# Designed miniproteins, single chains, part 68

Each design is a single chain, and the fold is of that chain. pLDDT is the mean over its residues in the fold that is shown.

## One batch from the design tools (miniprotein)

Design m2352
Fold by ESMFold2-Fast:
Structure m2352 (fold): chain A 90 residues (1-90)
Amino acid sequence: SAERAALTEGARAVAAAEAARLLAAGRSAEEVRAGLEAIVDAAAAEGASDPEQVALAEGVRAAIPAAIAEALANSVAELEARARAVAAAV
């Protein structure tokens, strides 16, 4: 379980970083979610006969909404900060 937890955490960190990068590039949260879920679905399908691979894929899938929500919240905070800076400059 420790090795599975470490793999899941590593995959979550990569997914969170990718979600943040794509959102910063102007992708919608829905597009990012669909893309990440498609990658997890493909991995789960290849490992469907292995319960440990299925469990890992489910762990990563469960983390996707939270990772996207956090990345989106950071993106909104940046936009709000820029809007305030523009308002202060006029």
Scores: mean pLDDT 70

Design m2353
Fold by ESMFold2-Fast:
Structure m2353 (fold): chain A 63 residues (1-63)
Amino acid sequence: GAAELRALAQEAVDRYGVDPERLDRLLLQIYLGVRTEEARAEIIRLTGDPALAERIVAALLAV
């Protein structure tokens, strides 16, 4: 749900220094189905954590 997505997004910001505005734009791209593979790959690059990136994307698609 939205609370889970928020918690995972906050973990990316706090743990890996990901820009919140950049992350929000990438999540919006995935939600709208625009360049989803590229957006997912960028979240992986920004975090260096493929497991966290997959959890974020799964939480987004469950909203």
Scores: mean pLDDT 86

Design m2354
Fold by ESMFold2-Fast:
Structure m2354 (fold): chain A 95 residues (1-95)
Amino acid sequence: SMEELRLQAHSYIVEELRKRGLEEVAEMLVLRYKELVGVDLRKVEVSEYIKKNMKLTDEEIEDIVETLTEQSKHYIESHPEDEVAKKLKELLEKM
C-alpha cells in the first residue's frame, strides 16, 4: 500500500542519515514517527524496491537535514513543556 511504501521510504532515510554520521537527525525522524504515528521506523524492513528506486543524493540529504531540524525547532517552540520537545532539544545540542 502507499502507507507501507511511505513507512519504508522514511525507514530508508533513517538508514541513509546514519550511514553519513547524521545520527541526531535520524533520531529526530524516529522520534517523530514513534510519538505522532505510533510506528518505530527502526523495526520497518526496507524492501529492495525502495533501495533501488529511492537513491538519495547528498543535496537531497542536506534538504532532509534542514527540513527535520526546522520542524524540530518549530515543535520545541510550540510545545516547550513536552517530553518530546526536551528530547528534540537534546538532539539539536549534540549536532
Scores: mean pLDDT 85

Design m2355
Fold by ESMFold2-Fast:
Structure m2355 (fold): chain A 85 residues (1-85)
Amino acid sequence: MKFEEIRKKLLEVAKKMNEAKTDEEIDQYRDEIVKILKEAKEMGFPEDEIRRLLLAIASEFDLKDPRLQEALHRIGVEATKLLKE
């Protein structure tokens, strides 16, 4: 899978999370984003490409919503763990 294909998939999930109405929906989309990032690392994507994916999805979030701020923070923590392996 190409970088652009994974980036597009992540942006689509991030947009859904930004539009989510419940905490449960936000948690589900957050976990889906983490899963996609883990799959990208397992496919051999280098650290710089994983970081670019994180920056792309961060731009889609309404950072005035504390729930989305917390979800983005948790995504960053999980991505950091993946990069340290």
Scores: mean pLDDT 79

Design m2356
Fold by ESMFold2-Fast:
Structure m2356 (fold): chain A 86 residues (1-86)
Amino acid sequence: PVLSKEERDAIFEEAARAFAVEARELIAAGKLSPEEQARVEAVIATFEAALAAGERLSGEDRERLLEEFARIVSLVPDSRAAAILA
């Protein structure tokens, strides 16, 4: 692959940060159900805790974050997170 592990991790981190912003905007706009909001908040909290600790997110937690992103990305026109991951 062209990208190093560090470069891929940096891209994921940038996308996850953009996702957190966009997801919070959807929550504030009342676009998510209570169950969707709880799942999204949980994956964002896990990501932000890892980031604050200077730790890489586990593969399982990465998959959970990407699954929640995939569920809500259609609700975010011109998603910054989607553009970063493309």
Scores: mean pLDDT 79

Design m2357
Fold by ESMFold2-Fast:
Formats: sequence, C-alpha cells, structure tokens
Structure m2357 (fold): chain A 77 residues (1-77)
Amino acid sequence: SDAKWEEKIELVEEALARAASEETARRIRELLRRYREALAAGDSEKAAALKAELGELLLSLPQEQLEAAERALQELV
C-alpha cells in the first residue's frame, strides 16, 4: 500500500541521512521526493526511472554507507 511504501521511503531517507554527507543526503531526499510525487501521480514509468537513479546513486556511496542503506532498501524490493 502507499502508506507502507511511504513509511519504507522515510526509513531509507533516515538511514542514508545518518551515514551520508550533507550534499549526498540532500540529493537522496530530492530523488525520494520526486519518487513519491511520481507514485502519487500514478506515473509508474517515472517512478521506476527515479528508483533506478536512486539505486545508482547508492552504489556510488562508500561501502559502509551503502551497507547501512541496503538493509533499509531490502524492504522496498
């Protein structure tokens, strides 16, 4: 459900914000905001593209930050 998805997104955002630099955390929040907007608009293609971009950004993080984020993200897949 949308409510459960929103809760999972917030958990991911919080985990990444704790580990990432301020500029990286801001970029992650921006992608998650746009992703939520796409979901609310029913734009599944845009949502999928934003999710892929978020995934690519996470792969660019330092190993310890990525591992923390991956635990939270597992509930989204």
Scores: mean pLDDT 67

Design m2358
Fold by ESMFold2-Fast:
Structure m2358 (fold): chain A 79 residues (1-79)
Amino acid sequence: MNEAERLKLEIESQLAFAKMYVALAKLFNDKESAEKAKELVEEARKLLEENRSKLPEEEVERLEREIREIEEEVEKLLK
């Protein structure tokens, strides 16, 4: 697996776990799950921004959109 593929999978795994915690927070009104989702999406954003030049532009745009969508859900849950 090349570096770009590894980074993509690492970011995607963080986003998958963030989505799971968002779902749990919605289902149970659990602020702890929402906070965990926030930590995971912040880590995914950091990884993407630090490694943006190592990824194809189309993948960067897709991951940015997914990160933004999760960030919006987390912000809504923590209000």
Scores: mean pLDDT 85

Design m2359
Fold by ESMFold2-Fast:
Structure m2359 (fold): chain A 106 residues (1-106)
Amino acid sequence: SEEEAELASARAAIDAQIDHLLTLVKNQDKLTPEERERAIEDIKNAVDTIRLVLEWMREQGRLEEAKEIAERVLKAFDEMLKLSTDPEVKKILEEARKYAERLLAE
């Protein structure tokens, strides 16, 4: 159905952002100061995309599906936090983790 296709697209979009974030976090220590500023902006944008997709799913009445995805997102953020040594990146990921926890508590 069209609704199932929309859900599949939303899941794929979040999975792509998680993969992108993991790559950025794993390579953060190899960056010049200028590249670091761009990587932080990319991390913020990827986190915002995940949040917006989950909020869209909630607005479409798909809270249970959003919660299922949020559980996977939370595990990914926990892994990223273990890998990250950058204080600004950690702060961004910690705030994103709090959002996912809050969504799961609904």
Scores: mean pLDDT 85

Design m2360
Fold by ESMFold2-Fast:
Structure m2360 (fold): chain A 82 residues (1-82)
Amino acid sequence: SELKELVEKQMRFIEELFRINPKMGDAGLESLIEWMEGHQVPRDVLQLVLERLQRMKKEEEDPEVRKLLDKQIERVQKLLES
């Protein structure tokens, strides 16, 4: 779907921001997740975001950045449970 492709592109941009400036990456991710919480987003799109965040966390060495990712992972998991 077009939405899934757009969200995938946005996630790739957010991943790049996390490498450069984790605070900017988290701000971008926060905006995306807030948007998803306000809309009935398809499960395949939510699953894509979750899988990307889990991959980012596995590759992340900074414990403070891992904490930011954990918070966002929990929010996306909650959306999938709804």
Scores: mean pLDDT 87

Design m2361
Fold by ESMFold2-Fast:
Structure m2361 (fold): chain A 56 residues (1-56)
Amino acid sequence: SAAEFARRVAEAAALSPERRAIVQGVGLTLRALGDKIQEAIAAGTLDSGETPIIEA
């Protein structure tokens, strides 16, 4: 069930302060990237679905 999964995720995040901080950092980065993609789609910049997103 979803509740069991959520509990396991919370437990993993509480393994140690250092590891929890790393997981949180990764989550924030992914969220920021998702927000940029959503905004671009809303503006009609990336609505084809075939456009690669490569910046490096």
Scores: mean pLDDT 64

Design m2362
Fold by ESMFold2-Fast:
Structure m2362 (fold): chain A 107 residues (1-107)
Amino acid sequence: SMSKEEVLEKLKELAEKLTEAIKEGNTEEAVKLAKEITELLKKNEKLFNEEDFKKIMEYLVEPVALALKSGDNEVIEALKEPVEIVIKNSSQEDIDAFYKKLAELLG
């Protein structure tokens, strides 16, 4: 199995690739990457503390904002599960910070 640090780095890489796929309008790749993020989160949920989920939330804010701006309903739907996993494991302060940053990125 991967270490916690390796899983966090992989989640960051997947979120960056997801952001690129959304910018390119590659719906198929974006949905695939969102599902890979979800699977990695589910498999490793017990490894993460609240500070780790805060980092993961920071990785997801840009691709979530871009998906919402694009109006790509398939990508938006695919992002619901990984966002719900992160929110479930986060403090209210970190959730509020995420939505504030999301609103800033949306304009």
Scores: mean pLDDT 91

Design m2363
Fold by ESMFold2-Fast:
Structure m2363 (fold): chain A 57 residues (1-57)
Amino acid sequence: MAEAELERARRIIEEARATLDFLGTSNEKLDVSLDTPLRALEKIREAEARIAEVLAR
């Protein structure tokens, strides 16, 4: 159970990192979008919540 949640947290973190990498690439185009940083923030918050739940047991 906890192991599956840790795997999900890792996956969410990986997705958040990919989103941040995309933001770095987008800077060259000046393709500024609030949706993209909001998505990254949502992924980070979700990962934090999952980790907190696992740590709290």
Scores: mean pLDDT 63

Design m2364
Fold by ESMFold2-Fast:
Structure m2364 (fold): chain A 58 residues (1-58)
Amino acid sequence: GPEELERLYREAVALAEQLPDAVISRVALHEIERAYREGDLEGLRRALAGLRALLAAA
């Protein structure tokens, strides 16, 4: 629902902002904003998984 979409969006933005590379962070934020705008819950979940993997590898 809308609450889950908002929560996933906020979590994804917070993780993307933690990325050490400013270019990768901007690309991630653009993809997150697109998924949020489209109401794509699955896209936001995939973004979160990818961001967690990138941060774990850093």
Scores: mean pLDDT 83

Design m2365
Fold by ESMFold2-Fast:
Structure m2365 (fold): chain A 65 residues (1-65)
Amino acid sequence: MRKLQLAVARAVGVILDTGAKVKIEIKDGAIYVEPLEDTEAAREAVRRIAEVGRELGLEVFEELK
């Protein structure tokens, strides 16, 4: 649970840093992340968020457009 909250806080930092529009959902302790726009910034934000979650040992599902 603490790792999930840390991952969410870091994900917010990535969104603020990139300015990209991404969708993040948390279901059953797993993180689901996808870009809401077909831009390089959104793809980069999704990748960075997924890496943060995986580095913290969380299950992450990413959808790329």
Scores: mean pLDDT 77

Design m2366
Fold by ESMFold2-Fast:
Structure m2366 (fold): chain A 58 residues (1-58)
Amino acid sequence: SSDQRARALIREGDRLRERGDLDRALQLYFEASRIGSRELQEEARRRAQAIVDELQAE
């Protein structure tokens, strides 16, 4: 389902973020923010925004 796909993208984004691959994590979070339930889209957008803030502070 779209929800399962969104959760998988968020999980993989989290792994990439933990490894410091912020650009790739951001791309996966943006993809997840366009699919799945509204709750999952909002979760993905929050994670993407956190990375944007980190990149702009750097």
Scores: mean pLDDT 84

Design m2367
Fold by ESMFold2-Fast:
Structure m2367 (fold): chain A 100 residues (1-100)
Amino acid sequence: SEEEKKEIDARIDTLQAEVDRLEAEVRNMKKEAEKLSPEIQKLVDEAERYVRGAKAAIDAARQSTDVETRKANVDAGESLVRRARELIEQAKKLIEEKKK
């Protein structure tokens, strides 16, 4: 339906904005992580992989004309973004603990 298409398009736009934000956060944290510990670096590297996966899911959603395929890729991208966010928050806590 046209309403379902609009909803999916809005979700893709929201997901893209979130990925762009997380990509910037990962880039900033990499500079600190390399100087602090291998454990923090591993978390940041894993978060980067999930962000990269979410970007691939967005691309797949945009390339498909099938509503079900688009929805599945948006769902996958949103899941990957949630995992990236959790890893970023864990890395932030460890970075702050190292500064104390």
Scores: mean pLDDT 86

Design m2368
Fold by ESMFold2-Fast:
Structure m2368 (fold): chain A 88 residues (1-88)
Amino acid sequence: MKEEDEKMVKRIEELAKLAQSEDPFERDVALALIEIITAISVKYKDKSDPELLKKGAEILRQAAEESTDPVIAADLKASAEDLYKAAE
């Protein structure tokens, strides 16, 4: 699971950047994929590295703080909170 968790963190980082895109379609796709990855990470939290889940959460929290769109910020923050809870 550790290699898969590291790949997941990298994907979250890439998607968090795409969520800031000027293209509404690209943003919506990135947000949807972040939600899916977050849900899967929460479902399989018992097999995941808690430190990598926290790292993913921190990336999404930071992206939420950097977002100028309050809806995008709220979505990213919700995903970050779900990952933080999964890491406990």
Scores: mean pLDDT 80

Design m2369
Fold by ESMFold2-Fast:
Structure m2369 (fold): chain A 93 residues (1-93)
Amino acid sequence: SKEVEELRKRIDALKKEIDALIKEINNDKKISPREKTILLSRALAASGTLFLVERRLEKNPNPSPEELAQIKAEIDLAQEVIDDIKEEVDKLK
């Protein structure tokens, strides 16, 4: 469906955002090794959530409205985690 295609585009965009964030964290000399470990763990957890959501969409390409709402909520939560990490990284610069 068109809605599933939009969700897949959101997942792909967020995956690219996570990839860029991980590279930024790893290359930032102002972030301590301990802070990097914590930030990277959170980013990887968000990536894991997106992996599970993507797998659900692959197994059921025609999810119910209730399942679509759950998938959207999980993507939104992953986005919030990444946005929070970005704010923390910016404060460490």
Scores: mean pLDDT 87

Design m2370
Fold by ESMFold2-Fast:
Structure m2370 (fold): chain A 77 residues (1-77)
Amino acid sequence: MRKIVIAGIIPEEEKRVALYSISDGETSEIIGSARAELVDGKWKITLEIREDVPEEEKQEIIDFLKERFPGAEITIK
């Protein structure tokens, strides 16, 4: 059974960028990354996830980011 690990930093008062690494909890292999950037009061997130990641796990990652950054625009690549 596989667990996804999402690790990142929160932006400080003057920093408008947060970076996240997404890894397989069993292998520690990087399966994706996310960059969240605050532009004109709106969070824009670029999310890169490997093709082999199941849709349920992709949704888990997206839900995490939506809870962390409410109203964010998420672009998946």
Scores: mean pLDDT 74

Design m2371
Fold by ESMFold2-Fast:
Structure m2371 (fold): chain A 89 residues (1-89)
Amino acid sequence: MLERLLEELRRMRAAVAAGDVEAFRAEAEEAARAAEELAIASGLASAEEAKAGAAKAREALLRAADELPPEELAAALDRMVEDAEAALA
């Protein structure tokens, strides 16, 4: 569900602001699961495609957390939240 994905993105953003790497990793995994479920439910992808896409999204988020400064990661998450909010409107 898109609302669930938005909620997980907001939690990841809060974890970045708090400097809580463990919370960020946990929420990134939940966001990937929410995205997988959304892709399957919306008919945009097969179960295999959705699972592969979610795994790549999770890997990209964890890699960004390791490679990007916190302010750039926060800006990227803010954009993802805005995009998800626009999709719900």
Scores: mean pLDDT 76

Design m2372
Fold by ESMFold2-Fast:
Structure m2372 (fold): chain A 56 residues (1-56)
Amino acid sequence: PSAEREAAGRAHYASLSPEKQAIIRAIGETLRRMGDAIEEGLKTGKPPPVAEIPPL
């Protein structure tokens, strides 16, 4: 239900320099991977693999 907010976010991202876009993309990919690992653990009752959790 937040399509307008998503569109505004995409427009803002497109207005950034390529260097800033690359940084945001890298951060987003890391967070997405962590979220996927946590969700998988919750679904299977298993803890997420250590390799997918960033070191402290």
Scores: mean pLDDT 67

Design m2373
Fold by ESMFold2-Fast:
Structure m2373 (fold): chain A 100 residues (1-100)
Amino acid sequence: SLKDEARELLDKIVEFLKKHGYPEEAEKIRKLYDETLKAIDAGDVDKAVENLKKIYELFLDTLDRLRKEGKVTPEEMEELISLFKKFLENLQKIIDEKRK
């Protein structure tokens, strides 16, 4: 299911961030994901969209920090960006299904 795929992508993102010394960012992303799922399950589409935007902003901030600190290779950065994109696309699809 889309929820199972989103969870698997999240687990890969969390593992990547923890491995590279960003456990706090990993924890923040997981918390926002859990809050987004609660909003989706409650039928609160507006709250789910708001939380999705917060996840997106946290991803951009995390990528900026990784670039500035030089803790990852360009190849690892591209992998993380790909994971972020797929994760956000899956969450958006779950939200869109609740809107119809």
Scores: mean pLDDT 83

Design m2374
Fold by ESMFold2-Fast:
Structure m2374 (fold): chain A 80 residues (1-80)
Amino acid sequence: SEAELKLTKLQARLISMITEADFIVRDPRATEEEKQEAKEIREEYLELSKSLKNPEDLEEGQKKLEQLQERLDEVKKRLE
């Protein structure tokens, strides 16, 4: 269904964000504090991906994903 496709796209976006967090964890320019922050964000993405089971979870899941993306983007800015 259309709702299932939206859920799949949201889950795919979450996997992409986990990969970005992993890049920060491995970045030699990142401080130990920045790496720890990226690890925490990565764990929250993983928990969110496990909670997104039904189309009814989309609205709240989208909000949490956007909040976590903002946190990750702030860490990325510090590395530039």
Scores: mean pLDDT 82

Design m2375
Fold by ESMFold2-Fast:
Structure m2375 (fold): chain A 63 residues (1-63)
Amino acid sequence: AADLARVDALKAELLEKYDNTELVERIHRVVRNALTGDGVPAPSREALEKALEDAIAFEKEAE
């Protein structure tokens, strides 16, 4: 619950910061699915949030 709320908040923040809504939505979906995986431990939430931010920034800078 708290982890999903953090991911949803991160998505909203990144949508305001970056114009690439398609990329933000795609990465948000992947991270959210990882966090809701039943019986499978997700990677560190901090690492996932950092990876999401880095991926969006990298793609925005690249193209």
Scores: mean pLDDT 62

Design m2376
Fold by ESMFold2-Fast:
Structure m2376 (fold): chain A 97 residues (1-97)
Amino acid sequence: DLLKKAKEKFEEALKLAKEALKNPSREKQLKAAELVIEGIKLLIEAQKPNPSEKAYELLKRAEEVKRTVEETGGSKEAAKKLIEIAKKGLEELKKIE
């Protein structure tokens, strides 16, 4: 089930991003970014043939955050952005359940 897999990806990403907010970790922020990107791609698949503009916006934001973490080693700001993206992904997922 695409919806169940997307939910699991977003929930794991949210957990890792929250942990990285308390104790900054490049590895945890990169993993959270990868999980959010995977979750959004599954969300887009589940929404086909009519994917939401919000889903594409979240994908772009997640890829930008991942690039920033790769280049800078991560930050509390990046962790907060990953938390926001994961939460918004879960909200979009609820709309199609």
Scores: mean pLDDT 85

Design m2377
Fold by ESMFold2-Fast:
Structure m2377 (fold): chain A 100 residues (1-100)
Amino acid sequence: MEEEAELQRLLTRLGELYRKAVEAIRNGDTEAFDKALEEMEKLIKEAYERGFISKETYDRALKLLEEARKSTDPEEQIELLGEAFTLVADELQRKLAELR
């Protein structure tokens, strides 16, 4: 029961951070974008440390976030961020489904 609640919390927070990061990119707010990425990295690390995502998913997601941070193209930043979000969210959703 606590594991299901934690998975739901992580999924909800991941979606909120993804939305904030996309809004920051669209507004050209570099500070808000950097903060959203830092919070996403911390959440992804928490999910990995709790055993909710694989090492492969963790490594790939962090690489995508780093590439998004280094990109100067807003469309590329949104695409890379979306790939990282989908990768982590898909694995968290699969884990949640296994508990139901």
Scores: mean pLDDT 86

Design m2378
Fold by ESMFold2-Fast:
Structure m2378 (fold): chain A 114 residues (1-114)
Amino acid sequence: VEEVLKELSEKYGAKLELPDTDRPALYLIDLETKEIIAKWLFTGLDEEGRPRLRPLTSGAVGGDLYIDEGLAEAVIRALTASKEELLEANREVMDAAPAGFALVVLPSKKLVEK
């Protein structure tokens, strides 16, 4: 996972760290500035099967980040991805990102250390 995290950080130019939580996180990266502009903690699925995201940054641009069925499935796949599959799982999340931004799903540090 650390090698994948390094590769994603180098690819997007953003300082990516595994969330020190018991749950995975979703990061929104501005591709122009290469800054992480929003972070959300994944807290489960809603009644429609969409991921529930708790903002981790005060001032997260995203208000109503529309999480459609495709993004929900991509997030769930990234959640369960092996170290080797994490990059490919993140491509599906990226395809659902707004133009000019990158979305990256990172597993929890505690799940990786098991």
Scores: mean pLDDT 62

Design m2379
Fold by ESMFold2-Fast:
Structure m2379 (fold): chain A 68 residues (1-68)
Amino acid sequence: VSAALAAFRRAGVPDGLIEKFLELVKAGKPVSIAEREVVKEWNRLAEEAYKKGLSDPEEIKKFAEEKL
């Protein structure tokens, strides 16, 4: 769990998605499945940001934070 959290923070994943990961693990979902779901949602949000013309990592993160 701690290794996955450190990886998410290094990758710039928004805190809201990190909280979702922790809630999924707390609910009894396997860590690998919870991680995959969070990555899928992060990729979806990043794709939406790209469609709006955002390419800067900081702007993409901000966009995702607003959508959560």
Scores: mean pLDDT 76

Design m2380
Fold by ESMFold2-Fast:
Structure m2380 (fold): chain A 71 residues (1-71)
Amino acid sequence: SLEDLKKKAIEEIKKRYEEVKPSLTPEQQALLEDIYKRFVEEIEKAETEENIKKIYDRALQIIDLLKSLSS
């Protein structure tokens, strides 16, 4: 179902967020938290599987970009 896809997407974004968070500065962690919350809200408001996938892909890309700042 669409709702199951949303839950899975949010769970994967949260997992990535939690994996990246410990390697960041406090200011970067605050930015990551804000980004995470915004993407969760966008997924919850999504009305199609296609939109969920696009938001999910974008969220992971941005989280990974923030991770690159800690390397």
Scores: mean pLDDT 83

Design m2381
Fold by ESMFold2-Fast:
Structure m2381 (fold): chain A 100 residues (1-100)
Amino acid sequence: MKEEVDKLIKEAEEMLKRARDIISRGQELKAKSTDPELQKRADRLIAQAEVLVGEIETLLKKIKENRGDKEAIQSIKKELDTVRRQLDGLEAEVERLEAE
């Protein structure tokens, strides 16, 4: 349990860093572009990444509060997997916008 919980905390912290990186890259795209369409797409990307930051922070709190509950930890792990997939999608989108 402890090793699994510590691993989940590290994974969630890494996902939080990735989400914040996406926000920073989105802000840089807005600053460098005069294209209103690209700026609107970057705004949407930033807003979605900010939602994921909140979700990851909530899951980190749940992990810390439920460290001894194996069923709760397994449920949180599935929720983290869902958030990771959403994060992967946003990261791919910011890479596409940067390639434009």
Scores: mean pLDDT 86

Design m2382
Fold by ESMFold2-Fast:
Structure m2382 (fold): chain A 96 residues (1-96)
Amino acid sequence: MKEDIELLLKAAYYVIKDSPDEELKKRFNELKEKYLRGELTEQEIVDEAFRLIKEGLPYATEEQKKKAIEVLKKLLDSPNPYIQEKAREALKLLEE
């Protein structure tokens, strides 16, 4: 559902928003714009958002990780099994 994609993008945003890596912020903005224009499949959006979470994680504060975890836990109830699986993988990375 659209709401699940928006929650995943929100989790990625919390992880990268204060990153010193300007390229991660650029990639997030490009992902969001392409999503809004309907240029990406749901799988492409999920895959890139998950990559941004992984790559942004070393720069994320504990507060940002906590906010991302709260959002990702909501995705465990997603009717899309692919989004559920990616949310579980992201939670394992963030809860370490």
Scores: mean pLDDT 81

Design m2383
Fold by ESMFold2-Fast:
Structure m2383 (fold): chain A 78 residues (1-78)
Amino acid sequence: ELSLEEVREGILALAERIRAYAAETLDARDYAEVDALVDEMIADAQDASLSKDELLQRVEELMRRIMEILERARAERA
């Protein structure tokens, strides 16, 4: 139901929120990993050659990797 433009806007908003959360909660090493993945997410959202399905698949994989880092960091804090 969402247009490609709405999906791109949503991804950009999500990327900024993830970066802000990571900056507040993660150490420098884990933050650097998340920041790099957020940069890839922003680049994909700005890539005019990607279809909606291609964009969603790329963002899904990036989100999976970000969630793994966040869960690892949380587990290390008890």
Scores: mean pLDDT 84

Design m2384
Fold by ESMFold2-Fast:
Structure m2384 (fold): chain A 68 residues (1-68)
Amino acid sequence: STKEQVRQLVTRLVGYMIAASAPDLEPEEVKRAYAREAIAILDQLSQLDPSNAAQYAAMKARLQAIVD
């Protein structure tokens, strides 16, 4: 179901967002790679769950700051 797909994508998104925001001594390029993967998931979520598009856009903007 769409609800189950959204739930699974959100679970994966949380993992990538934690990795991209980690305060550890990770290389910056690795954090940027995780942020790009999280952005791809957010784009997919925007298509599957458009009622929450504004929330996904806000999260995507925060991740773009890491990529840039």
Scores: mean pLDDT 81

Design m2385
Fold by ESMFold2-Fast:
Structure m2385 (fold): chain A 65 residues (1-65)
Amino acid sequence: MMVAKEAALDIQLVALELEGLEVVYDGEGKIVVRGKITTEEQRSLLEGLEKLAKDLGKELEHIEE
């Protein structure tokens, strides 16, 4: 189950980058998402990432530029 959630995390990070957000993961426990949330698709993906990060014990930071 943990491996499946890690795969879902990787997919979610790529999806956010495809929607125009910058995503940085330190490989240890911190995820940083940069960019303005301007679409419902971006918001939905960020909310999904927040849930996955919480489930995996990762820290998520969102920076709007």
Scores: mean pLDDT 77

Design m2386
Fold by ESMFold2-Fast:
Structure m2386 (fold): chain A 64 residues (1-64)
Amino acid sequence: MGLSPEQGRAAARRLTEELGASPEAADAAVTAYSATGSPEAGGRQVERLSGVPAAAVAEALAAL
């Protein structure tokens, strides 16, 4: 599912504030989720860049 720009910004903010992702990791996760429709794709990027568990990120993205 493609996110609106507003939803994308809200998602990135949530990932940084609630899960401690870096801003770059959060933006990359939102971009991956928007492009693929997969919360798991977003989760993998945040885990790789910030060490936040991919499952927690995927759950946060799926809750949007």
Scores: mean pLDDT 76

